Designed miniproteins, single chains, continued (4). Designs and how they scored, part 71

Each design is a single chain, and the fold is of that chain. pLDDT is the mean over its residues in the fold that is shown.

## One batch from the design tools (miniprotein)

Design m14609
Fold by ESMFold2-Fast:
Structure m14609 (fold): chain A 119 residues (1-119)
Amino acid sequence: EVKLVASGGGTVPAGGSQTLTAKVSGVDFSKVAISWFRQRPGQPLEGVASIDAGTGGRVVAGDVAGRASISVDVAKQTAYLDMRNLEESDTAVYYPVANSMDDPSAAPVYGEGVELTVT
């Protein structure tokens, strides 16, 4: 059973930086892609960044390109979303998501959301 434990939420001033962390267990980490999605107040769920933990291949959404980076520590089974030059529009609940790379029929696993507030 895949489990994701997220951390790094809180209140941050505009122009600041914050790292969101997702610890993954219950799966071979090299066989999953980890994505971060967010839901801004009153808006639909949107993708922020994704990384294939086995290959290091990554994608970052255009609206945060240049302000966000995604990385993994395979030995620690942890994915990091580093955000800088935060804007009030980055205020959202952020969800880590694990997708199987060796079983495309497997449903995505959502971790518990973390709240980030930018003031």
Scores: mean pLDDT 84

Design m14610
Fold by ESMFold2-Fast:
Structure m14610 (fold): chain A 76 residues (1-76)
Amino acid sequence: GADLVVEYDPSVPGVGDAIMALVRATPGAYVKDATRDGTRGRLVIRVEAGLAAAEALAERLRAVPGVLSVEVVPLE
C-alpha cells in the first residue's frame, strides 16, 4: 500500500469531482485527509491494494487538469 499526497488548484472547474471519480474507481483507495492552504487543495489518499495500484492511480491523477503534484509515499 501507499499514501498519495495530491496538491491541486481548486479553482480549476471539475478538478475535485475528477479526483474523486478516480479514487472511487480504484478498489481499496480512500481519502484519508483533506486540507486547503491558501489557493491550493491537498488530499492524502490511502491505497491499500498495493504499490502498483497506487502508482497507476498516481499517473491517472497527474493527468487531471488542475492537479499540480502527486507524491507516492510507500507504506511499511
Scores: mean pLDDT 84

Design m14611
Fold by ESMFold2-Fast:
Structure m14611 (fold): chain A 80 residues (1-80)
Amino acid sequence: TIREQAREYARRFAELAKTADRKELAARLRELAADPSLPPEVRELLLEAARAIEAGDFEALEELLEEAILKAYEAELKAA
């Protein structure tokens, strides 16, 4: 299911984030969140994910990314 795919992606991203440059990774998520084509709720979740990375809260990062992917998928389905 899309939920299982979102969860797996979020889990893998959070694992990679543990060994990445947290400032650079957070900056990349903020750049993505500035995309006006993304739904407002997705942009807000990405900004929260960037803050979670900076705080070293990888459990929150995983949860926020799962939600962002699911909300983006729901928005794409409505646009189709």
Scores: mean pLDDT 83

Design m14612
Fold by ESMFold2-Fast:
Structure m14612 (fold): chain A 60 residues (1-60)
Amino acid sequence: GLSVAEAREALARDPLNLEALATLLVHGDAAEQAEALAILRRMFGEDAERFAAAIRKHAA
């Protein structure tokens, strides 16, 4: 998968890159995790928390 550095670069180029968002949501710092969740909320609205939980569970 992507490293955190690769995910930061990918998200800077494409803020809708789900692989980059998933990487930062799991392995990023607190600010990066919060921003990734905010982007997911803009994309998926009320389903964002459900998608975030699924990503975290899959990565564990």
Scores: mean pLDDT 78

Design m14613
Fold by ESMFold2-Fast:
Structure m14613 (fold): chain A 101 residues (1-101)
Amino acid sequence: SPVERLREIFERMDSLLERAIEKAPPEKQEEVKKLYEEFRKIGDRLLAAVEAGDLDAARQAFTELVEILQKLMEYMTPEERDELSALFGELVRILAELEAA
């Protein structure tokens, strides 16, 4: 299902971001961890909104997801940013398929 594909994308993003946190300097780890926890909360809300067919809630969560990912990307290498951008592109395609249905 599209929801299962979204969950898989979030799991891949989660793994990538967890690796990025481990590589962050000690003085930045607490800040990055807080952003990561907010990412997980937003992801859960987006998945719940999609499962409920609540397009307005899904759009709100998507806007918040874009904002938190931009903040997290400041702590990532160019290679990690490219991987995250590819995953985000896949997520956008799945959401477009769901909105068109």
Scores: mean pLDDT 84

Design m14614
Fold by ESMFold2-Fast:
Structure m14614 (fold): chain A 78 residues (1-78)
Amino acid sequence: STVEKINKVLTELGKKAYEELKKMGFEDEAKRVYELFSKGPEGALEALAILKRLGEKHPVAQKLADEAFKKITEVAKS
């Protein structure tokens, strides 16, 4: 189903963001972003806001936000 496809993409995005943020030393933000993506579309919007805010100072977080927005947009069109 479309819901299962969206949830799978969000879970994969959350896992990738967790791994990258943890490597940068942002363990608390990593856990929060992972939790938010796991809650589905409503949580994904808040997770994107956190990544975008971190991205103002950290290029890796900006790249994660851009990648997540692209993948969410592509799944929404399919």
Scores: mean pLDDT 83

Design m14615
Fold by ESMFold2-Fast:
Structure m14615 (fold): chain A 125 residues (1-125)
Amino acid sequence: DPEEQEQLERLKERLLELIKKAKELIKKEGGPEEYLKTLDEAEEAVKNDDVEKLKEVKKRLEEIAAELTSEEDKEANLERLQKEFGVSREEFEENLGSLGFKSNEIANLLTEIVVLIDTLIEELS
């Protein structure tokens, strides 16, 4: 079906765009190399229609998104510690502002990538 093939091509194009955006954001913000490696593997799996690799990278991306949510909880705790214990505002503001913004944007991108990978797995299966 030409319409189904066109939908699949658009899905892959969107996934590759989101993966590229996530890689650029993680690299710009100095995120872990392991995140970039997982996204490189995701890009290859999308290009090669590798269902097994897509399943593996999806699981790892879900774990990364969960870790980034945990970092936001840490940010809230650090802010509370600054207020309660008088830790240097400059030290905490630089760290907290960086982590919270990065975690939210990256976590949202990874979540969208996971959802679209799941859709691609269903289409290829």
Scores: mean pLDDT 73

Design m14616
Fold by ESMFold2-Fast:
Structure m14616 (fold): chain A 70 residues (1-70)
Amino acid sequence: AAASAAPARLDEAAVEALKAAARDLEARFGDKETGERLLAAADRSLGQDAATTRRLFNNALNGKPLPAAP
């Protein structure tokens, strides 16, 4: 089978599904800030582990992004 039953990392198709879910959430609730955060989390999830992806989405939903240390 070409499909992974338990993907270790998010591929482009998984990220597209997450972006679709984020757009659907924004359309239903009209929460632009949360929608933008969820889209950013989905974009950052490409090639990331499931645990990292969950953390990004939890931060987006709570409005608490990971610290960016320039």
Scores: mean pLDDT 69

Design m14618
Fold by ESMFold2-Fast:
Structure m14618 (fold): chain A 85 residues (1-85)
Amino acid sequence: SLQEEVDRALVLMQIEIARLIAEKGDYEGAIESLEFAKKRVEEVLDGETRQKALEELDKAITYLKNGDVEKAIEELKRAADIVAS
């Protein structure tokens, strides 16, 4: 449906915003963006897809908290792939 397409696109945009913010060194801003992405994933996705997307977003947040931006971005790409599937 159109609503499902819009909701998925909004999650993907939020993940991309977080990636760009993280690459600029604003880890706090990136984490905030990812918390919004997680909330939207919980509302929009279901089952295994929701679980896997949340897992990768949580890993990204953990890496950002530890200053490991390269691993965080890798997990964000995995989360985006899951959401887009």
Scores: mean pLDDT 88

Design m14619
Fold by ESMFold2-Fast:
Structure m14619 (fold): chain A 55 residues (1-55)
Amino acid sequence: MNEEIAEIAYRTVSLVASEEQAEIVRKKALEAGKTNNEEETKEITQKLAEELVSK
């Protein structure tokens, strides 16, 4: 669920970007997952990870 999505995003971003950026993505995913539906949380997390990696 939200924790799993955040963990995947964190690990992916931390491999190709900074640990600080990965932590931001993880925190955003956990927060979004509490108020938004699971599908939307996945999309937001993936988009954030892609934006951070693209730098």
Scores: mean pLDDT 65

Design m14620
Fold by ESMFold2-Fast:
Structure m14620 (fold): chain A 66 residues (1-66)
Amino acid sequence: ASLEEALAYEELGNIYEALGKYLEAEEAYLKAAKIFEELGMTEEASKAYKNATDAFAKNLYNIIFP
């Protein structure tokens, strides 16, 4: 895993979120967060985990309140 790979997953998450594909966005952000964590980039990992949590919440909200 590399910084470039983490940044690519973060960008992919942003694209999926813009498309309303929140489940896919969550997966992409989690992959980015895991790589940032492995690289010791704690702040970037925390931000990616927050983005994943936000995507999860949006997906869940759309299921509960269609």
Scores: mean pLDDT 84

Design m14621
Fold by ESMFold2-Fast:
Structure m14621 (fold): chain A 90 residues (1-90)
Amino acid sequence: MKEELSQAIRELARAANEAVDSAPPEKAAIGREKVDSYITEALEALDAGRFDEAVKAAEKAGEVAIQMSDDPELQERVREAVERVRKAAA
C-alpha cells in the first residue's frame, strides 16, 4: 500500500504540474504553489501512516490542476492520476 500510494501521488504530482504549466505564466505560478502545498501535505500524511488524509490532499492537488488548465487532455491525465491514487489506497 504505502509504496503503491507513494508512486501514485508522485505520478499525480507530475500530471498536475504539467496541467498547471499549460496555464498563463502568472496563473501557473500560483497553481504550482498550491499543487506543491497539497502534494507535500499528501506525502507527509503518507509518511505518518494517515492514508485517508494523503488521498484527500492528493485529490485537492488534482482539483487545483484541473481548475488551472485549459487543456482537456491534461485535465483527463490528472483525473486518471487521482483515480490511481484512490485505487492504491483501497
Scores: mean pLDDT 85

Design m14622
Fold by ESMFold2-Fast:
Structure m14622 (fold): chain A 55 residues (1-55)
Amino acid sequence: ATPADVVAAIKAIAAAQDKPLTKAQAVAAVAAALGISAATASALINAAIAAGLLD
């Protein structure tokens, strides 16, 4: 998975929610959606934030 895949997954999940996602919810949801570990999802989310792709 790439940081771009993580961004796409987070945006899709956030659009389906009535409330904003917390970081913990985003990590869990991305891990489930992409079939990766929570640790890998957290690392990719942090990489996407550092690259300016998230928030």
Scores: mean pLDDT 74

Design m14623
Fold by ESMFold2-Fast:
Structure m14623 (fold): chain A 83 residues (1-83)
Amino acid sequence: DIEEMKAALLEELETLSAAERIEALREFVQELIEKNVPAEDITLAMGEIIAFLATRPDMTPEQLAEAERLALEGMILSAIQQN
């Protein structure tokens, strides 16, 4: 259940450092790809997570750009995998 996975990640991200959040996000995207989650659902989930990260004062512009890059890569890989 993507909604449960997203909720668990958001709770985890509150306790992590900025660098650990990027690593957790990378693992989350990989898990969504492995579970064959549709690109549309990855886009929606990642949009909400990135919005959360943007509210954190310890996140740098470079780290936010990396989060966006991970989201785009996950979406592209999922779209390729579906066809």
Scores: mean pLDDT 81

Design m14624
Fold by ESMFold2-Fast:
Structure m14624 (fold): chain A 66 residues (1-66)
Amino acid sequence: FSEAELRDAFSEFDKDGDGTISTTELGTVMRSLGQNPTQDVINLFMEGDVIDFPKFLQLMTYMSRT
């Protein structure tokens, strides 16, 4: 995936423009991109119950390298 594709996917769920999405929304975004991360992987990148775009990019990079 290109960064632009990941940005577009993230922005679809960041409806209020605060730069974060919830854990539930993260799961939906990743499944829409053909990924299915385990809860352990999600927990590795989550801080609290939300994730920002830089952490989302790190997670997607991790998934592409495994």
Scores: mean pLDDT 74

Design m14625
Fold by ESMFold2-Fast:
Structure m14625 (fold): chain A 73 residues (1-73)
Amino acid sequence: MSKEMEERLRRLEEGIRELEPKDPEMAKKLREILEEAKRLFEQGKYLEAEMLLGAAEVALATLRVVERKEAEA
């Protein structure tokens, strides 16, 4: 639904902001995916937008796990 998708977009934006000083290249790629997802939402292509958001969410979660491992090492 649109309201839940809006919240997911905001959460991804926050994660990308935290990632940017650590990995600007990956943050740039995730931002491009986020921008494409926003464009699809505005066009009413919710299924395609949801697929892109899901992929970005998984990528960001994976990067956070890697960051924790490096901090512990």
Scores: mean pLDDT 75

Design m14626
Fold by ESMFold2-Fast:
Structure m14626 (fold): chain A 56 residues (1-56)
Amino acid sequence: TLSRAELQAILDLLRKTNPEIAERLEAWLAEHPDASSEEFWAKLAELSAEAVRKER
């Protein structure tokens, strides 16, 4: 379970380590402002797996 503060902390960390993933995740959150923690984690996992596959 993620609080809004934890969600933002994760985004900030991603922005420092994987800015492309952070940017895509933020864009998705802008379209889904009421996203649940489950949806957030699922999207993060999806984007991370995609980045690993592409290694861009």
Scores: mean pLDDT 75

Design m14628
Fold by ESMFold2-Fast:
Structure m14628 (fold): chain A 56 residues (1-56)
Amino acid sequence: DAQQQQAKVLAEMLRRGEKLVQEALEKGYSEEEINKKAEEMGRLYREARAQIEKLK
């Protein structure tokens, strides 16, 4: 079910975002490092979205 897969992907992205914020606060990540991690998460989301489109 594409809708369930989309919900799962969104939940995973939210989870990763929360983890990134927590790690940045605790480890003092630089703005550059945060931006690199955010870009990678965006790439993974786009890839997952493309896979979901194939399930329609």
Scores: mean pLDDT 73

Design m14629
Fold by ESMFold2-Fast:
Structure m14629 (fold): chain A 91 residues (1-91)
Amino acid sequence: MTPEQFEAEVLLAFAEMLRAISKIGLKRAEKQGNKEAVEKYKEAIKLFDEAIDLLREALASGRFTPEQRERVEKLIEEGIKKLKEADELMK
């Protein structure tokens, strides 16, 4: 396994965990009728889904370029930002 493949695997596990957390948050927000939090959790899930798809493509191709890495990191960062905004709306 290359260092780049290892990094892609770690980022994939992290993005999948964040997606799972966001889905749990979405269910709670829907149950509470918190429409603003629902939208933010959906936005977070979409960003993590995009990161996961890119990481799976990188692993399947055996190529994880610095440009792909930067794009994945930005998607995860924006997803975390949306997740934090959603969690704040649930307090």
Scores: mean pLDDT 88

Design m14630
Fold by ESMFold2-Fast:
Structure m14630 (fold): chain A 81 residues (1-81)
Amino acid sequence: MIEEARKLGEKAVELLREAGKDELAEKVREELEKVIKLAEEEGKPELALAAGLHALALALKVAGKTEEAEKYYAEAVKVAE
């Protein structure tokens, strides 16, 4: 879960940078790292996974891949329940 969240976050940051959104990519990276640390501290790896999925969904939406973004948003919500 934590490792998967980090990989999703890395893909999100890469997509945002490819889209020319370097400042947003850095902000997403920082926020995801905070959520991952909180998830590790609280023993709730599903929170990190949900955050990683949400980050990827945001990056896909910014990149114009709206249908894929909607899929990952739905998955993030499901994991966070």
Scores: mean pLDDT 82

Design m14631
Fold by ESMFold2-Fast:
Structure m14631 (fold): chain A 71 residues (1-71)
Amino acid sequence: MEEALRRVADALLVDPEWAEVGEYIRKLIDEGLSYEEMIEKAKKENPLAASVIKMVRKGLELGAQRRAAAA
């Protein structure tokens, strides 16, 4: 869970347009927050980060469904 979000945050850090968002998400992960807590905090502090976290969470949900269908 956190590993997938951390990988996305690290990928964002290499893009100059997204580096701030990636760094912000890494800080939230390091705080030990849940996805819901990260999204609620990011909505107030960094709306782009909130959108990225929501997208990653949705991707993990879809990925879990895909693995169940493929197994």
Scores: mean pLDDT 75

Design m14632
Fold by ESMFold2-Fast:
Structure m14632 (fold): chain A 63 residues (1-63)
Amino acid sequence: DELDRRIAELNAEIARLKQQPLSPEKVERIIELGVEATLLEIQRALDRIVSDPEAVAARNRAL
């Protein structure tokens, strides 16, 4: 939930910046926000894999 909310916020900010005249500083910020969003999407995908009920149960039994 927190990751999804953060990704949505980053994408909304990128969209807002694209509505304004572009400058080198804004382009750099858009790239930075895009990289952060991508990393959070990767973390979200990994979290879904780790949240697999069978995988989580197997890990908890092994530990």
Scores: mean pLDDT 74

Design m14633
Fold by ESMFold2-Fast:
Structure m14633 (fold): chain A 85 residues (1-85)
Amino acid sequence: KDAYDYYLEGKKYFDQEKYEKAIAYFEKAIALDPNLWQAWYLLGLAYYKLKQYEKAIAYFEKALALQPKNEETRRNLEKARKELE
């Protein structure tokens, strides 16, 4: 299994709303390829769904650092920040 395979397995669990299991697979993806911004982004979304907003922010910031022009990541980062207000 390469990083992208783990990312796709995590996405299947994310789509089933099994966020904790999705996180485990995204963490495996990031361990193999820390530049796979999609895995950082979905880690942020999964933690957002679990209402762990500080973790969501950290992962969205990492995804945005790798893809600075990604508008979807920026919007979700701002959404997570507003949850802490």
Scores: mean pLDDT 89

Design m14634
Fold by ESMFold2-Fast:
Structure m14634 (fold): chain A 90 residues (1-90)
Amino acid sequence: MSPEEILAALPAAAERVRALGEEGAKAAEEAGNPEAAERVRELAEEAARLVEEAARALAAGDVERGLELLRRADELAREAGEIAREAVAA
């Protein structure tokens, strides 16, 4: 995948992270865990912001920084998903 193809995909990826985060947060709230819901929203929003920052870095030609930001975004998105899953299972 070229940097141009990655760049074209990143706005949709940021929107998807926010949408999945909101679904996870809503599921946690419905399970009776509003604290987990808030944490899921915080992590998903931070992950989406990092995806947007990665898009800017890649557009500027800073591939190493862009990939590092995407790695951090992926870690936060995974943490949000795990918190949502644990909140629903509890």
Scores: mean pLDDT 83

Design m14635
Fold by ESMFold2-Fast:
Structure m14635 (fold): chain A 75 residues (1-75)
Amino acid sequence: MEEAQKYLEKGKEAYEKGDLETAIKYFEKAVELAPNSEIAVEALGLRSKALKEKGDYEKAKKDEDEAVRRHIELS
């Protein structure tokens, strides 16, 4: 969990700096490390946002739908 949180934070920093590729990679790592967690839900939502800024709308929608689905399962 601690490791997943660190990757989520690194992804947010990269996103704020406009490094969308690095942000996407860090968010992906956060999801891999804690797939059934609120960390993964937040990471998927933020990765969707970064993908939209890159113009990858289809991938962004899949991540957004997955984040919503996982959020409901955790609620």
Scores: mean pLDDT 83

Design m14636
Fold by ESMFold2-Fast:
Structure m14636 (fold): chain A 84 residues (1-84)
Amino acid sequence: ALAAEIERVLGELARLMARAEELARRGAEAEAQALLDALSAAVTRAGELSRAGDLEGALALLREAVEETRRRVEELEAEVRARE
């Protein structure tokens, strides 16, 4: 159950990464790269917690990363649309 929830959250993260990559192609390269770097750091840290047996801590960190990144991606998408 917990492992399946982590996989679901990682899937949401992958979709957010794809949206950030699309924003980079639309000219927001620096902002998109900052988002991707932050996500990479969060995934690395969550992986460390998971390997140490702290699956709940890994899930909590990934959920926080998804929530924060979704907000930032939506803000950046709105900014890019306003420039068009």
Scores: mean pLDDT 83

Design m14637
Fold by ESMFold2-Fast:
Structure m14637 (fold): chain A 56 residues (1-56)
Amino acid sequence: SRIELIKELQKESKSADEFLAKLKEAGIVTGGASSGPSAETVAKVLIRALESRPAA
């Protein structure tokens, strides 16, 4: 479910900054979850992909 949420937020965000803000509002990054680095790792990969697109 978290990965799906992250994907939705990534689609709605045009930049990494907006994506991060949405992740914090959803409570994925700023804690509240008992999960480990898996969700954080996915978020970092998606943010990097967003930043790569304009350069590509």
Scores: mean pLDDT 62

Design m14638
Fold by ESMFold2-Fast:
Structure m14638 (fold): chain A 84 residues (1-84)
Amino acid sequence: MAEAREYAERARKYAERAIEAAREARERGKEEGALEADIWAGVALISAGVAEIIATRGGPAESAEEMAKVAEEAARKAEEAARA
C-alpha cells in the first residue's frame, strides 16, 4: 500500500509539471507548443488518476510505478513541446 501511494504522489507531481509547462508556453505566445503541452498534461493527469485509484484500493505497487513512469514521460514531452 505505502509503496503504491508513493508512486501515486510522484505521478501527481509529474502531472503538475506538465500543467506548468503548458502554462509557460501560453505565456510565451507559443500556441502550437501550448496545445501539445496541454495534450501531454492530459496524459499525465490520467496516469496520475489511475495511480491514485491503485494506491487507494491497495492494488499492486508495480502497476502504480508503471503509471508514474507514463506520467514522467508525459511531463517530459509537455516540457519539450513548451520549448518548441
Scores: mean pLDDT 85

Design m14639
Fold by ESMFold2-Fast:
Structure m14639 (fold): chain A 81 residues (1-81)
Amino acid sequence: SLKEKFRELVRKLFQAFLDDNYEAARKIVEELKELFKDNPEIQKIVDEIEKALTDPSLSKEERLERIARLVQELADVVNKL
């Protein structure tokens, strides 16, 4: 299901961060964009995740915290679909 694919992508995203594999994290963000391409509200949240991923002003810990909060916002929207 769409929600199962979403949960799998979120799991892979956090695993990529734990592994310091930012290239894998970027690919997962692109998969999230494709999965929800027809939902502008979700696209906006995914764009904010991508922005956090590429923001050079954030520490590693600040980046993880911001992405975790954005992923929770994304999950809340997806669960209402």
Scores: mean pLDDT 83

Design m14640
Fold by ESMFold2-Fast:
Structure m14640 (fold): chain A 68 residues (1-68)
Amino acid sequence: SEAAVAALVAALQRLAGLPRARATRLAREVVDLMEQGRFREAAELLVSAGLSPEQADRALTRAYLILS
């Protein structure tokens, strides 16, 4: 959903300093992985982008609640 993408974009920009275009691309990949049930890979992608494991977990939890 666009709401879940927007929440992840905001987290990636604030916590990892990513420009909006890159944050949007990564957020869409994360949502696609979550919709496939690939939550570990979604978290690893967020960590590779610059989030801590704790920040990635919080961002995924928020996105999951929006998608639910």
Scores: mean pLDDT 87

Design m14641
Fold by ESMFold2-Fast:
Structure m14641 (fold): chain A 76 residues (1-76)
Amino acid sequence: SAAEDLKRISELVGRGDTSAVPELIKFLDSKDPFVRYEAVLALGIIGSEEAVPALEKATKDKDPTVAEVAKIVLSL
């Protein structure tokens, strides 16, 4: 469920290390735009270079809020 996905994203962000990045990238493929939005923010907080290609793809997301936050995160 979206609630379980959001809880998992919060747990991964709380660790704050690059080992969380591959699992967070998978959440960018979620059908729920809120889950994708939170995954973009989480990847931005961790700041790993390995997330850059996935974040660049997220700038073209079908949801305009997800696309905009991905652009902001990449500009940091």
Scores: mean pLDDT 84

Design m14642
Fold by ESMFold2-Fast:
Structure m14642 (fold): chain A 66 residues (1-66)
Amino acid sequence: GSLSEEQKEKIREEAEKYGVKVVGIKEFEDFVAVLIEESLSTEKRMELQKRLEEIVGKKVVIVTLS
C-alpha cells in the first residue's frame, strides 16, 4: 500500500488523543479502514476521520469492532 510506517504511527497517535486504540489498519484502492474497539460520539468520530484523512491523503472509514 501507499501508507508509510510513519503515517500508520501518526494514525495510532491521533486516535489515542480521542481516547481510542487502533487495532487494525486496512488499505484499499479507494480508502483506508481504521479499526477501533471503543465507540466514539458522532462529533469525535467526524473530527478523528478528518484528521486521519489529512494524514493518509485519501478517504478514511472508521470501523468500530464489537
Scores: mean pLDDT 82

Design m14643
Fold by ESMFold2-Fast:
Structure m14643 (fold): chain A 63 residues (1-63)
Amino acid sequence: SEEIEALAEKLGISVEKAEALVRGAQTLLALGEDVAVEYLVKFGKLSREEAEEVVALAKKLAA
């Protein structure tokens, strides 16, 4: 989607990686927003600010 492409550009990653991160965040949101952010920071190798951007988009696309 255009929103995932924009996220990929903003983070300097591939569209495929951005899609995987957003889908992962959507799954982790079932456990809580804090859990999703922490997972993306620790295992996604994102800054907290970048992880929060991924989670925000994941929430928007899941609604």
Scores: mean pLDDT 82

Design m14644
Fold by ESMFold2-Fast:
Structure m14644 (fold): chain A 91 residues (1-91)
Amino acid sequence: ASPSEVAARIAAAAIGVIALDYLLEQGKATREDFENAVELVREAVEKATPQDAPLVARIAEKVSEIARKGGFDDVYEEAERILAEAQAKAA
């Protein structure tokens, strides 16, 4: 992926996680909101270079924490898989 493409995906993932956290605190987060945020983080993890990996691992950790609170077990399970992948890349 181009440097611009990688940067855009990381930015989208970070913003998506912030937006999801806000919606959850407002009691307005839907399954679709969780699925969209997890998908953005998955794309960021997939495209991350070794230099990006620590930042993307932190973003993945945050989406996993938020997904756990959402009560959608399947979405949380997917977030945990993505976190494991991000942590492996950051090691």
Scores: mean pLDDT 84

Design m14645
Fold by ESMFold2-Fast:
Structure m14645 (fold): chain A 60 residues (1-60)
Amino acid sequence: MEELRKKVLRLIGLKLEKIGLELDLERETDPEKIEKLKKEIKELEEEIERLEKEIEELEA
């Protein structure tokens, strides 16, 4: 139960962070910064997917 709660809270945090980075990406005009933001968003997406699978396994 405690591990599930911690993972759910972390997932919410990661999704909020991703939204923030996506908003930054839409406003950014510097190609180097755009590349960095895209990389950070991709890394967050991979972490979110992994964490969602772990949560699903714990809920079953």
Scores: mean pLDDT 82

